# Designed miniproteins, single chains, part 75

Each design is a single chain, and the fold is of that chain. pLDDT is the mean over its residues in the fold that is shown.

## One batch from the design tools (miniprotein)

Design m2608
Fold by ESMFold2-Fast:
Structure m2608 (fold): chain A 89 residues (1-89)
Amino acid sequence: SAEIERRKRQIKELLEEAVRRYRERGDEESVRLLERIAKQVLDFIDRSPELSPQQAALELDILRAMAVMAFRDDEEALRDALKMIAIAE
């Protein structure tokens, strides 16, 4: 749908902006982790029409937990990851 494509574009744009900031400081580890989370969020969006509201809520909670685990000590990277997940809601 047009809404799905718009949300995917917003996530890709947010990822590109974040990647630029992290590369400027030489943080390739955060780039790789953000790209992994973004891929999972994009996959969730593609599958979202097939999910019940309860299943969607659970998968989003899992994605948030994964972001927290990946970026426990990096608040900026955690916020970037959570912004991508919020677009998927």
Scores: mean pLDDT 87

Design m2609
Fold by ESMFold2-Fast:
Structure m2609 (fold): chain A 80 residues (1-80)
Amino acid sequence: MEAAKRALEEAGFKYVGTLGGVELYELDIDDDTRAVVGIKEVDGRVHLAASGSGTSPEKQQEGLAVAQEGAERARRAIER
């Protein structure tokens, strides 16, 4: 958990809140594009979800790509 959170923070993501036990981290790419990574620990296993937010489909895909990279960095941090 802590290693995954640190990896997200090192990638520029900031904690923004918790919803349903999922801790949400966001990175603002520009004024119209945002990457979101959700993190939750269940039964000692860390689950990661990536999402993009933007004013267009293209910006949503950009946000998702950045969120997926952030989630992969967090996943690698906990697999060691």
Scores: mean pLDDT 81

Design m2610
Fold by ESMFold2-Fast:
Structure m2610 (fold): chain A 96 residues (1-96)
Amino acid sequence: DVIKEQLEHLLKNTPSDEEAAKLVREIMEAIIEQLESIAKLSKETRKKLEELIEKLEELMKKKDIEGAVEVIKEFLELLYKEGLISEESYEASLEA
């Protein structure tokens, strides 16, 4: 429920639903840019991530918080399946 609470906080504390949607989009795009600095994403993976960001933005504009939570979970699962999160977890385990 942390994701849901953060999305509800953004909608409540931003001046408009459109601004909340833009902020979420900017955060997700920044995550993709940081990941690309570490590893080269395939065109297929990047396209799927961008499609999820567009879907998330539209759900935020509609105040569909439950739908937005599911899209964020799908985004994170895709990063995990592509090895981006699992590689970081492995490296963190070696540094401990």
Scores: mean pLDDT 72

Design m2611
Fold by ESMFold2-Fast:
Structure m2611 (fold): chain A 90 residues (1-90)
Amino acid sequence: MEEEKQKKIEELEKKIEELEKKYKEYLLKSVEYGVKGIKAAAEKTTNPEEKEKYEELLKKYNEEMKKYEKKAEELKKEKKKAEEEKKKLE
C-alpha cells in the first residue's frame, strides 16, 4: 500500500511539473501578445493613414493575448488541484 501511494505521489509530481511548464509558456505568450498590442496602439496614433491596419493588428493581438491568458488560468487551476491531491496522499 505504501509503494502504491509513493507511485501516485511521483505521478502527481510529474504532472505538476508539466502543468507548470505549460502554464509558464502560455503566460509568456500572453505577455508577448500584450506587448505587441501596445506597440500596435502606439503605431495607430503616430501613423493615422494606416489606422485600419493597426486597428486590425491590435484586435488580433488582444484576442491572442486573451486566449493564452485563459489557457494559463485553466492550467493554474489544474496544477492547484494536482497539488491538493498530492497533499492528501502525503
Scores: mean pLDDT 84

Design m2612
Fold by ESMFold2-Fast:
Structure m2612 (fold): chain A 99 residues (1-99)
Amino acid sequence: SLEEEFEEAVEDLKSKDPDVRLEAVKRLGLIAEKTEDKELLERIAKVLIEVATDESADDEVIKAAKKVLEYILEKKGHLLSEELREEIKEAIEKADKLL
């Protein structure tokens, strides 16, 4: 299920290996593309906000998380609250300053 794929990706984000974390971010992007579930999209967005704004993270991981957040805002923003859309915009701006 998409929920199980989401949980597996979140576990992989805890990896010390940046390649594992990068693949986890990409999987979250694929789940976001496939789902129309507002609750799942909100959970994906919140996790990606944390990744994109983590000053200790690898640049490639931050870039990937930012790219997925931009996709969610552009293509799935209508499924999100106004508050969460603003949080995503702020996360994208912060990610740009970290890169």
Scores: mean pLDDT 88

Design m2613
Fold by ESMFold2-Fast:
Structure m2613 (fold): chain A 77 residues (1-77)
Amino acid sequence: SVKEEFMSLSEEEQKKAIEHAIKLLEAMAKDPRMPEEVRELARETAKKLREALENKDFEKAFEIMVEFQKKIEEINA
C-alpha cells in the first residue's frame, strides 16, 4: 500500500515529504485561481500537518494527506 511505502521511508525522508506537502498546500491556499472551498481545505490541512510534524506523528500526517485527497476528489466530482 502507499501507506506502507511512506512508512518504510527514513524519518528524514518522511519529514521532507510532509514539509513539501505543507508548502504546496500553503501555496494552494493563497492561489486566487483556486475555488474558495479548495483554498479553505488547503489552509486547514496545512495547519493539521504542521501540528502532526511538531508531534513527530508521521503516520497521522500521512492520514491527513489521504483525507485531503479524498475531499478534493469529492469537490471535483
Scores: mean pLDDT 85

Design m2614
Fold by ESMFold2-Fast:
Structure m2614 (fold): chain A 61 residues (1-61)
Amino acid sequence: SMAEKTLEEYIREFLGLTDPEEIERAVEAVLKELSKYGELKPDDTVENVGEAIEKYAKELK
């Protein structure tokens, strides 16, 4: 959406990824790790999980 960002969109922009395969791998890695704290999907909005996603995305750099 224009007003919201999905986990996939946020990860892509935060890490500066442009390759679809790299984006897919990064999203899968985030979802696997975060599944320990709660079930999330690529289309969930970042607004709902905010800081946790940002912190984890930094670790993938």
Scores: mean pLDDT 64

Design m2615
Fold by ESMFold2-Fast:
Structure m2615 (fold): chain A 94 residues (1-94)
Amino acid sequence: MKAKAEEALKKAKEYLEKAKASKDKREAYRYAMEAIAYALLAKAYASDASVEELVGTILRAIGYVEDARYLPDPSEEEVEEAIKKAEELLKELS
């Protein structure tokens, strides 16, 4: 993997671990969405995506982080879905 892909993958794994360890739903959701964002970036960097595809992935990653920031009270289901999505993305990168 390229250095940028490896760094993003490392951050995605770190945030996923924090999400699973968190006892606070809001904190868990925020960490899970950060894990999704970094996993998407890692996938794009690893795949040698075109500039257009990379920009699209960056905007999508920003969207996940902003959604977490402005969602004031995530449900337990939303937290579990976000964690599951992050895990699925990371499995694709392993």
Scores: mean pLDDT 78

Design m2616
Fold by ESMFold2-Fast:
Structure m2616 (fold): chain A 69 residues (1-69)
Amino acid sequence: MRAQEIVRRLAELSKMLDDGVSQEEIDRFLEEVEAELGPAARDAALQAIHAHNTYNLTVSPVTVVAPDP
């Protein structure tokens, strides 16, 4: 079933993100997911990457502190 394959691919992606793989590896993974499972599965993977990046920023905020004048 497509949903199970998507879940499996998202689990692989989560491990890759935890391992700190390069953006090039992530891009290749996304192309593979799209080729096998279609663009909706790739979009789900992109959302997972965005969520992971958001959590990273929350834990270690880079901040926007900059003097206005």
Scores: mean pLDDT 69

Design m2617
Fold by ESMFold2-Fast:
Structure m2617 (fold): chain A 77 residues (1-77)
Amino acid sequence: SAAKEEELAKKILEILRQYAAGEISEEEALARVEELADEFGLSEEEKQKLLGLMRQMLRLIRTNPQLAQEALQNQEA
């Protein structure tokens, strides 16, 4: 369902914003993504791919947190 995919994407963006703002740790961000994958009924393969992408995104945020925070905030504008 397109509506479920949109909801999942919005929740993932929220986690990324919280991480970029320094509100949650990398371990907490990954744990929340695992919980979302389970809630949305993703397969184990889809869950592992999503976690891999999240690790890459969190690394990019760590490289430039200020730019990442601005980019993620613009997603709501």
Scores: mean pLDDT 80

Design m2618
Fold by ESMFold2-Fast:
Structure m2618 (fold): chain A 81 residues (1-81)
Amino acid sequence: MEKEYEELKKELEKLVRELVELLLKQDRIEEAIALELNYIGLLYELDLDLEQGKISLEEAIERLKEKIEELKEEIKKLKAE
């Protein structure tokens, strides 16, 4: 389901932006840069693996969901402190 994959990429992008803004507000610039680079790398890897048939669309969706939950937990942690 390409639509679900694209919507999850948008949700991940939104969470990355929120976390980057929180990190920058706390002067954690190096961590903000690392997060952006890791995000770009993940999307590149998933798109490449899908194109090469190394991963199914269902597996790519599950990897995005896992990353989304990880970022939600990190955002919650930073907002609580």
Scores: mean pLDDT 83

Design m2619
Fold by ESMFold2-Fast:
Structure m2619 (fold): chain A 95 residues (1-95)
Amino acid sequence: SELEKKIFEKLEELLKLAEEVMDEKTYKEVKELIEQAKEYIKKKDYDKAMDIINEMTAIMMKELKKKGKVDAMNKVLELSLEILSLLSEMKEKLS
C-alpha cells in the first residue's frame, strides 16, 4: 500500500528525531512503540496503532517540554498528526 509506505517513512523520521533529541531510555521506549505500531498496521488494527502513536507522542512531548526543545516538540507534533491522519485514511479505505 502507498499509504502504508508513507506511514512507515514518517515513523522512521520520528524514530530518527527521537535518536537525536531523546535520552537513551526514552529513545528505546519510542523504538519499541514504533515497532508495535508497525505490527498493528500490518494486522490492519488501525485503532490500536493510533492509540500507540498517541502514547508515544505523549512520552516524547513530556521529555521535550522538560528540556525546553520547542522546535523538536513542533516536529514531533507535526509528524504524529500526519501519521494519525494517514492511519485514519487507511481505516476508512479498508472498511
Scores: mean pLDDT 87

Design m2620
Fold by ESMFold2-Fast:
Formats: sequence, structure tokens, C-alpha cells
Structure m2620 (fold): chain A 78 residues (1-78)
Amino acid sequence: SLTQEELDRLVEIVREVAKEYGVEISDEAARNFAASLARAFPYLPLSQFRDYVKRLFEKYPKALEVLKNEKSTKVLSL
């Protein structure tokens, strides 16, 4: 139930937050992660999405390591 434009904004947020933690991730990995979060939390407002992603990476730093090393279409389990 996300529009393509909403998904693109979520992808940008994921990439920006990862970069704040010194990690560059591929567009594919960011899209897969953003899509997984949107499926898990379909009613999470976009205004809260950045804070949510930031807290998730702070609480689970290994998620950043997985995203950094991801070269496939695999999505993270939440």
C-alpha cells in the first residue's frame, strides 16, 4: 500500500541514516530494507521513520554491517 514516491523517500531516509553512522549501502539494499520496514510497520508516519531507523541502527548495529555487505535482493527479517 506504499506508493513508489513514498518508498523512494523511505529509501533516501535509510541511506542518509546509514551514512550518519559511516556506512554506505547500495540502492538495492536500501530499497529491500525500506520495503521490509514498510511491511512490518505500515502505519508508521514518514515524519517518524527517520527516528525509527536511527534508533534501530543504534540498538542493532549489526543490521548496518549486514546492509553494508549485502549485494543481493535479500531483505532483513524484523
Scores: mean pLDDT 73

Design m2621
Fold by ESMFold2-Fast:
Structure m2621 (fold): chain A 69 residues (1-69)
Amino acid sequence: SEAEENALKGIELGEKDKEGYKAAGGAYSAALAGKVSEEGKEKLIEMAKKSKNKEAKEQTLKAIEAIPV
C-alpha cells in the first residue's frame, strides 16, 4: 500500500540520515495517512526495531502499533 511504502521509506531514510527522528516521524505520518497490510505492519516493526536511536524507535513502534490492519 502507499502508506506502507511511505513508512518503509521513512525508516530507511532514518537509517541513513543523521537526524533519524525526522525520518521516523515521516514514517509515523505516512502510517497515519492510510492502512497497511498485516505483512506490511510486521515488516515496519522489524525495521523500526533495527533503529539505533531509542526515541525514534519508540516513536515509530507506537505509530505502527496504532495502524489498523
Scores: mean pLDDT 62

Design m2622
Fold by ESMFold2-Fast:
Structure m2622 (fold): chain A 80 residues (1-80)
Amino acid sequence: MTEEERLREGREAAQGAIDSANKAIEYAKKGDVRTAAIYSVAGYLLAAMARFLGDEEGANEALQKIKEADKVYEEARKKL
């Protein structure tokens, strides 16, 4: 894998993590706690992949978004 390909994959993973975190928030708000948890876990794994591939800034942004999703998930889980 070239350096450019690695960095591109890292950015794609970071974006995937953010997208997954946003879906986790969406499903948590709908009361679908199980689906929200699945997207939260997927987001966390993608953020770790982004960091491994060298997009530390993107990974950090994704992790902040995942933290927000986790808070929404916890609130939804307590209500249901």
Scores: mean pLDDT 80

Design m2623
Fold by ESMFold2-Fast:
Structure m2623 (fold): chain A 97 residues (1-97)
Amino acid sequence: ELKKKILEIVQRAIDELLEAVQNESSIEKLKEIMLQTAEEIIKIAEENGKSYEEMKYMIQLVTKEVIDKSDNPFERSIARSIELVAMDIIRKKEEEK
């Protein structure tokens, strides 16, 4: 259920980022889309009572599924970037306690 919602968010972000790259959008715009996507994933996981460890596991699982099923190297790169951004945010939140 939650994994499916996270997958939908990641898929939407991949489509948005691919379009933005094709339209020669600024690097700042690309970073903003990735950051907003990561924040949305974390918010939904928090709303579902998930621990930071569970969030990390779910994000890794979803991005791995996207990467394994995609033949497009740009899609794989975007999925990995979203994972890294989300993981960085989660680690910083864990440090705050």
Scores: mean pLDDT 82

Design m2624
Fold by ESMFold2-Fast:
Structure m2624 (fold): chain A 89 residues (1-89)
Amino acid sequence: GTPSEEQLLLYRAGYNLGYADGLTRDMSTVSKEANKYILSDDENTSLFGSGYLDGGLDGYNLSKVLSDEERERLAELSRKLAEELLKKA
């Protein structure tokens, strides 16, 4: 079936939160955090977790070519976007 608007917002919120954490944390921490959501019996929580893992991988890969200041700035923007998306879900 087609994902609901709420499900798409939750995935996007997860992606942006994961992206922020991938930019500023190690992948062991990101993977452990993602598993808390992905292993949930709640479909919406699991979908958020899938977004978080995808975002975390992308953020981690980008972190290798960015300065500390650039990582923190992008992480702050991505966390703010995740919070806004969660409020709309």
Scores: mean pLDDT 86

Design m2625
Fold by ESMFold2-Fast:
Structure m2625 (fold): chain A 81 residues (1-81)
Amino acid sequence: SLEELREQLLEAFRTLLESLAAGAPASLSKEQQAAILESVARWFIREAEEYFRSKGVPEEEIERFRRELREVADELIAALR
């Protein structure tokens, strides 16, 4: 179902960003790492919104999912130290 896919994508998104943060080269500053995570997060969010819109998901639900993805990204970016 689209609801199950939403939960799976949220988990995949968290795993992707965590993996990128953990695998970042030591030569990259925390600011550079944050910029990369932000770029990847924006790309993923756009693709997810477009996909769900193409499936006829209501805009209210898409907006809630966008906020959930944004919250995960903000949490992980803030955790960079």
Scores: mean pLDDT 86

Design m2626
Fold by ESMFold2-Fast:
Structure m2626 (fold): chain A 89 residues (1-89)
Amino acid sequence: PVLAKKETVTIDVGEVTLERSLFKLEKDVEVIGVARDAATGAELEVKITRKESGEIVGTVSMASQLDLLKAGIDAGKPIEVTIELYVKD
C-alpha cells in the first residue's frame, strides 16, 4: 500500500470518538486507515468509510486506550492523533 494522506487531528478533552473528513478519492481503490497517539505512538481504533461522493471519512475511537483518555481528562489537555491513509497499489 502507498501512503495517500497523513493528518494530525485533535481530540478534545473528554471526547471518546472523533469523526473527520480526511480526503476525497475519485478512484474505486481499497483504503486502509491507521490512527496513533502522536505523543506515544499507541495505536487507536479507526474506521474508514467511503461516501458515494468519494469522500473518505475516518472515525477514531479512544475505547482501546482508556488510560490515555483518562490522562488527558486529568491533565485538561487535548490528545493529538495522527491518521495515515493508505491506498492499495
Scores: mean pLDDT 75

Design m2627
Fold by ESMFold2-Fast:
Structure m2627 (fold): chain A 91 residues (1-91)
Amino acid sequence: SLEELEEIVKKALEEVEKEEGFKFPEPFSVEIAKGPFEAAAELHLPTLTLVFNPKITDPEEIYEISKELLRKYVEELKKGIFEEESYKLYR
């Protein structure tokens, strides 16, 4: 469910903030992709939305995907330059 997905993403966000000694300046939204979506997940930067492919149902996988996308965002934040409008992760 979306609620379970949001809880997992929140845990990933807290872990990344703790690992990096950093606090995200803006809140994130979470969505399940509607219609065709080739990536496993995407972080859409203009809206700070984590979008998941509905085929990704394993909580551990969702957690690891979330951390990977969030760590990429932290890397770009530290640079002060955003090269991409969205980060996509494929399986």
Scores: mean pLDDT 82

Design m2628
Fold by ESMFold2-Fast:
Structure m2628 (fold): chain A 84 residues (1-84)
Amino acid sequence: ELSKEGEELYKELVEAGVDEEVAKLIAKVVDDFLADPSLREAAERITELLREAARAYKAGKKEEATELFVEAFRLAAEALLAKE
């Protein structure tokens, strides 16, 4: 079961043309981050970036979408590396 944020992200990814299984995995990872208090702020920013990336991809702005996806993954990596 996905959170409200995860469900909304999943729907936007699928509407953008992302495979349903991949979109669900991305949404679940975001939900796992949201469930961890130490990662919550990072999860909120990552969710916003992924939603913007999905919208850009749907609009045909594939280069912009790629940059937004890369930024989201960079924030996720930084949040995990900061956690000791």
Scores: mean pLDDT 79

Design m2629
Fold by ESMFold2-Fast:
Structure m2629 (fold): chain A 62 residues (1-62)
Amino acid sequence: SKELAEKLIEESKKILEEEKDLVEAGEKITLLIVDNADKLTDEQLKKVEEEASKLIEEKQKE
């Protein structure tokens, strides 16, 4: 669902803000996406993965 994809992106942002260790944050985000992958279309899953990857990369540059 589109709402689920948007929720996963928002939860990924919260994880990155709350978890100071980027490796642990990345692991939590990966598990969140994997746990919900079966509930997303291929396009929605790709968008969530791309947005999460971008957020992690932006955080690493800070």
Scores: mean pLDDT 80

Design m2630
Fold by ESMFold2-Fast:
Structure m2630 (fold): chain A 80 residues (1-80)
Amino acid sequence: EGSKAFDEFLKKQGQTEEAEKAEEHRKKMEAALAAGKLEEARKHALLAFEYGSLALAKIMGVPEEDIEKHRKLVEEELAK
């Protein structure tokens, strides 16, 4: 259960750019948490979840343009 099982599922169904980004942000979340940077850790946790969800959508055959649109919205919201 939880995000780890979801990320493992995405990797088994194929390597996607979004699955790799989810893993990268998970690692950055862990590093930020270890450094006591709680706000940075929270942002990376949200990005890991969002990219994991986008990777699943891509594997399930959602059109690339819809995935890109949603990804841009997530990145814009978290960049501010």
Scores: mean pLDDT 73

Design m2631
Fold by ESMFold2-Fast:
Structure m2631 (fold): chain A 94 residues (1-94)
Amino acid sequence: SAADKAAAVLAEMEALLAEMERLYAEFLRTKDTDPERARELYARMQALGAELDRLALEAKAAFPDDAALRRRIGGIMRRALELVSEAAALLAEL
């Protein structure tokens, strides 16, 4: 069903966000002792953010009238942007 397909996209996006959260936690532990590793972790977070952007655009095209799906995707995208922005700000202090 369309609902099952929408749920599958959300599950994939939630899994990518969970990976970004893990990378961010590692970034926080690493930034003061290994700035090169911290930059690599940040680059991986940016790559996952780009993948989330792609999935969000595909979901918008596939489910244009699903306002509930758009709100849930919006929450995921907001959290992903917060993680990338916080990591970028911390890197600028190094």
Scores: mean pLDDT 90

Design m2632
Fold by ESMFold2-Fast:
Structure m2632 (fold): chain A 59 residues (1-59)
Amino acid sequence: SVWDKAVQAGAEAAKKVLEEHKDQRALRDEDGTPPSVELQAEIVKAAKKAMEETLKEAE
């Protein structure tokens, strides 16, 4: 479905943002510290944009 494609695109965008910040996580010890509020906002923004673009394409 169109919605499944949008969710997948959002998940991939979120994963890409996390991957780009993995070096900062490695420096902080791999102790499961949650991402900062700023990083969480960046992840949500990237995911939302990817989902909106996918839904717009799939009219």
Scores: mean pLDDT 70

Design m2633
Fold by ESMFold2-Fast:
Structure m2633 (fold): chain A 62 residues (1-62)
Amino acid sequence: SKVEEAARAAGDAGQGTPAFVAAYEASKLGDKEGWKAGYEAAVRANGGPSAIRQAKLAYEKA
């Protein structure tokens, strides 16, 4: 999904940041708030402009 792609892109930029893993786990548990927080943290810390844009689009469409 676009959600998973955005989390993966953010994680790949940071080479597996804890925020990327947390976002994935939150998604599996249906914790939308934790998922959102993890995404934004991962993107802010490790993502480039493309990753940031992709994460925002994935969040809006989720």
Scores: mean pLDDT 54

Design m2634
Fold by ESMFold2-Fast:
Structure m2634 (fold): chain A 92 residues (1-92)
Amino acid sequence: SMDEEADAFIEEVLAEAERILDMSDPTIAAAVAAMRRVLADPSLSTIQKLEGALGALGVMQATARAQGREEAAAAVERLIERGLALLEEAEA
C-alpha cells in the first residue's frame, strides 16, 4: 500500500541521512528529528507524511550543498526524486 511504501521510504531516508550527513550539525539534527516526528505522527495522511519528509530532505540538501558536500547533496537529491515520485503516485 502507499502508506506502507511511504513509511518504508521515510525509514530508508533516516538510515541514509545518518550514514551520509554530518549529524553533529544542528540544522541536520533538527531536520532528522522533524522527519522522525513525521514518521511517528498517526494524525498525518500518507500525502502529509511525504510532504513533511520532502521538506526535511530539502533542508538536508541545502545544508549539505552549503557545506560543499557535493556527494551527500547529490544522494539527498536522489532521495527527493524518489519521494516526489511516491507523492505523485499517492495523489493519483
Scores: mean pLDDT 88

Design m2635
Fold by ESMFold2-Fast:
Structure m2635 (fold): chain A 67 residues (1-67)
Amino acid sequence: MEKIKKLLESLGIKPSDEDLEKIEEVLSGKVKEAKSTVAALFQRAHGLEVDGIFGKKAKEELKKLLE
C-alpha cells in the first residue's frame, strides 16, 4: 500500500483509499481488473490506451516501477 501510494503521488496522481484498495486487490490477484479514475490517470501517464480499467498491463507497469 504505502509504496503504491508514494509512486502514484510521484506521478502527480492523488489516489483515494478506495482507489488504493482496488489496485491492491488487482496486485494480490483477488480481482483480475478494476475500474478506477486512478487507472485512467496512470494509463495516460504511461502512454497506454485510456479505458479506466486497472488490469494486467497496468499491473505489470506498476510492478516495474516498484522495483
Scores: mean pLDDT 75

Design m2636
Fold by ESMFold2-Fast:
Structure m2636 (fold): chain A 61 residues (1-61)
Amino acid sequence: MSAEDEKLLKALQNLLQYHEDYPCANPVCLAEIQQAKQLQEEGNKEALIAFARQYLKQPLS
């Protein structure tokens, strides 16, 4: 796993941790977080990295 992949996974894990304490009110956001957690539990590291790349690269605007 590259350093960039590790950074993406760490950022995604921090985001998932945040949403454990402060759940999304939006059902789309909730579904996205649920899918990321499911991939993490399945140990599907490649899919989790792909999810992190898509999710974290989205512009906020």
Scores: mean pLDDT 72

Design m2637
Fold by ESMFold2-Fast:
Structure m2637 (fold): chain A 84 residues (1-84)
Amino acid sequence: MAEKARELIEQARKAVDEGNYEEALSLVKEAIKLVDQLTPEEQRELLPEIADVANRVAGSEDPDVAIEATALLIHVAVRLANLE
């Protein structure tokens, strides 16, 4: 699970670098589903990486993409807060 989440996050970063914000958003949404199943230690490692990608996607000029990315940022913030 953790290795798959890391691969998805890496693919999402490449997608952002290519300006493919929809693909990046799809990849981090898949990654967060996997991360939610990991240990708290692995979540603390990977959730900030997901937040970084989502922050970059939230800058998209497509309002639907920006809204979804912002919702994902809120989800990550809540998860990190609940990890103590």
Scores: mean pLDDT 82

Design m2638
Fold by ESMFold2-Fast:
Structure m2638 (fold): chain A 79 residues (1-79)
Amino acid sequence: MDQLIEEIGEEVYRELSKHTSEEDARKVSELVKEGLRAMHEGDREKAARYFQEAARVALDAGVPEEVVSEILQKAIERY
């Protein structure tokens, strides 16, 4: 399970790095990974908070809304 979460995190980082700084892309990818870990633990409320924070950080970093929505949806669906 950890391997899948790491792979999804790297894909999120790679896609976001096309739209924002490496630092911001990495921060968002780590928040997505924490959200996926919370989902694995069955804590859906905690997961929702992490995904919400990831979206907020990405939007604040200048990533287009459609890109943020697509990346987060794909990450959750792949998990």
Scores: mean pLDDT 85

Design m2639
Fold by ESMFold2-Fast:
Formats: C-alpha cells, sequence, structure tokens
Structure m2639 (fold): chain A 104 residues (1-104)
C-alpha cells in the first residue's frame, strides 16, 4: 500500500538521519557536497532517476545536518522530482514533505 511504502521510506530516512547526526556540521557538509557531485555525474551518464534521486535525498539530509537549510531544500526537491520521474510516488511524496519540514 502507499501508506506502507511511505512508512518504509521514512524509516530509511530516519536511519540516514541517525547516521548523519554522528557527524560534525563540517563533515556533514562534505558528505552533502560529495553525494551531490556523484548524483550530477550519474545523471550525466544517464543513470536511473531513482538512483540519482537517492543521492540527492542523501545530499539534502546531509546539508540539513550541516545547518544549510537552503541547499537541503534544493536537493530534497530535486530528489522528489527524480522519484516522481521514476514512478516512485511514495518516495517523491516523502522527499517533498521533508523539504517542506526543513523550510518551515
Amino acid sequence: SMAAERAAFRARVAEARTALATLSKEEAREVGEKAAAIAESLAAEGAPAARVGGLYLFAGLAYEQAGDREKAVEYLRRAARLYAEAGDDAAAAVARELAEEVEA
């Protein structure tokens, strides 16, 4: 079900946030920069949208931990668009909700 898929995706996001919370703001920013760079490279090579979206999601979460709310929102919105293009409506909805939560 959509609700179960959203819950599963939010659980994976919570695990990623827990891991990122062990990092300093400087380390989290470096992780975000590297994840975004890998996402851009993979997109240029025609990698699947869901794979690229996952890296932008991780970049957004890393920038949130770094305290860079503007970049966090930007990358979470990019992730939402890529998940929607991949047909992963549950992941797209959660990524959009995460961007709204960071922007608030």
Scores: mean pLDDT 91

Design m2640
Fold by ESMFold2-Fast:
Structure m2640 (fold): chain A 78 residues (1-78)
Amino acid sequence: SALVEELLAHLRSIELEPATPLSRVYVAEARRAAEEGDDAAALATLKRGVELFPRDQLVWVETGRFLGSEELVALAEA
C-alpha cells in the first residue's frame, strides 16, 4: 500500500542500522515464540523491539514479515 511505501522510504531516509547484539536477542525471542505457536508473544516482542531499536533493519524486516500493512504503519506511528 502507499502507506507502507511511504514508511519504507522514511526508514531508508533515516539510514537503517545493522542489528546489534541486543536487537538480535529480541528477534531471536520473537522467532522462537512464533515457532512454538505463540504469535501473540512474538508480536509483543517485535513491538518492543521496534520501540527500543527504531532504526534497526533486522527488527523492521521481522516485524514486516509478521504484520499486515495497516498494523505495521500503526506500530511505526506509535
Scores: mean pLDDT 73

Design m2641
Fold by ESMFold2-Fast:
Structure m2641 (fold): chain A 106 residues (1-106)
Amino acid sequence: SKEEELRALLLRITALLHEAVQDLRDDGIISQEEADALIARINAKTQEALALLDAGDLEGALKVVEEMVKWFKKWVEEKAPDNEKAKKTLKEVEELVKEMRELVEE
């Protein structure tokens, strides 16, 4: 179903964002406290989007994911603008968001 495909894409986006946060922490760019706060925020938004998918609100779920990715991108641009790993992960995440949008618009 579209819901199952959107759930799979959302979970992949979440995993990539988690990896980016852990990489920034492991490289000493951010503190453990900042990493924990970012992971908590990503998890809260992921749970919100999953709840919307479970309710059949595909457009609402997409909007939550788009706002989460936009927020994370802005944070990276302000805090770690020269981090090539984070930039590559954000590019991959943006492609997955595009796939979610195309599925919702079908």
Scores: mean pLDDT 88

Design m2642
Fold by ESMFold2-Fast:
Structure m2642 (fold): chain A 103 residues (1-103)
Amino acid sequence: SDKKEKIIKLINDYNKEVIKILEEAKLPQSVIDQAKGNLNLMRNSVELMLDKGMSIDDIITEFRYTQRRMIERLKKDYGLSDDVAKKLEALVDKLVAELREIE
């Protein structure tokens, strides 16, 4: 569906920007590869949620939860700086706003 295609495109663009920020922050390649895997699993989960007819609000709730958990783990376990974490949080908020505009 056109709506599903728009949502998945936004998530794919978000995932690319997240990885770019992590690469620019010079995190270890193993951490970046794990983040790529987790973002791919999240995209697949969103596709499944859309196929089940879940609302955009429910998808946003799940997305915000998983992404915030990822950012907190990167800060705690891999020393992600507060500045970089704020950039990632801003991307989450941007995607949430874009998802809410989809009709």
Scores: mean pLDDT 88

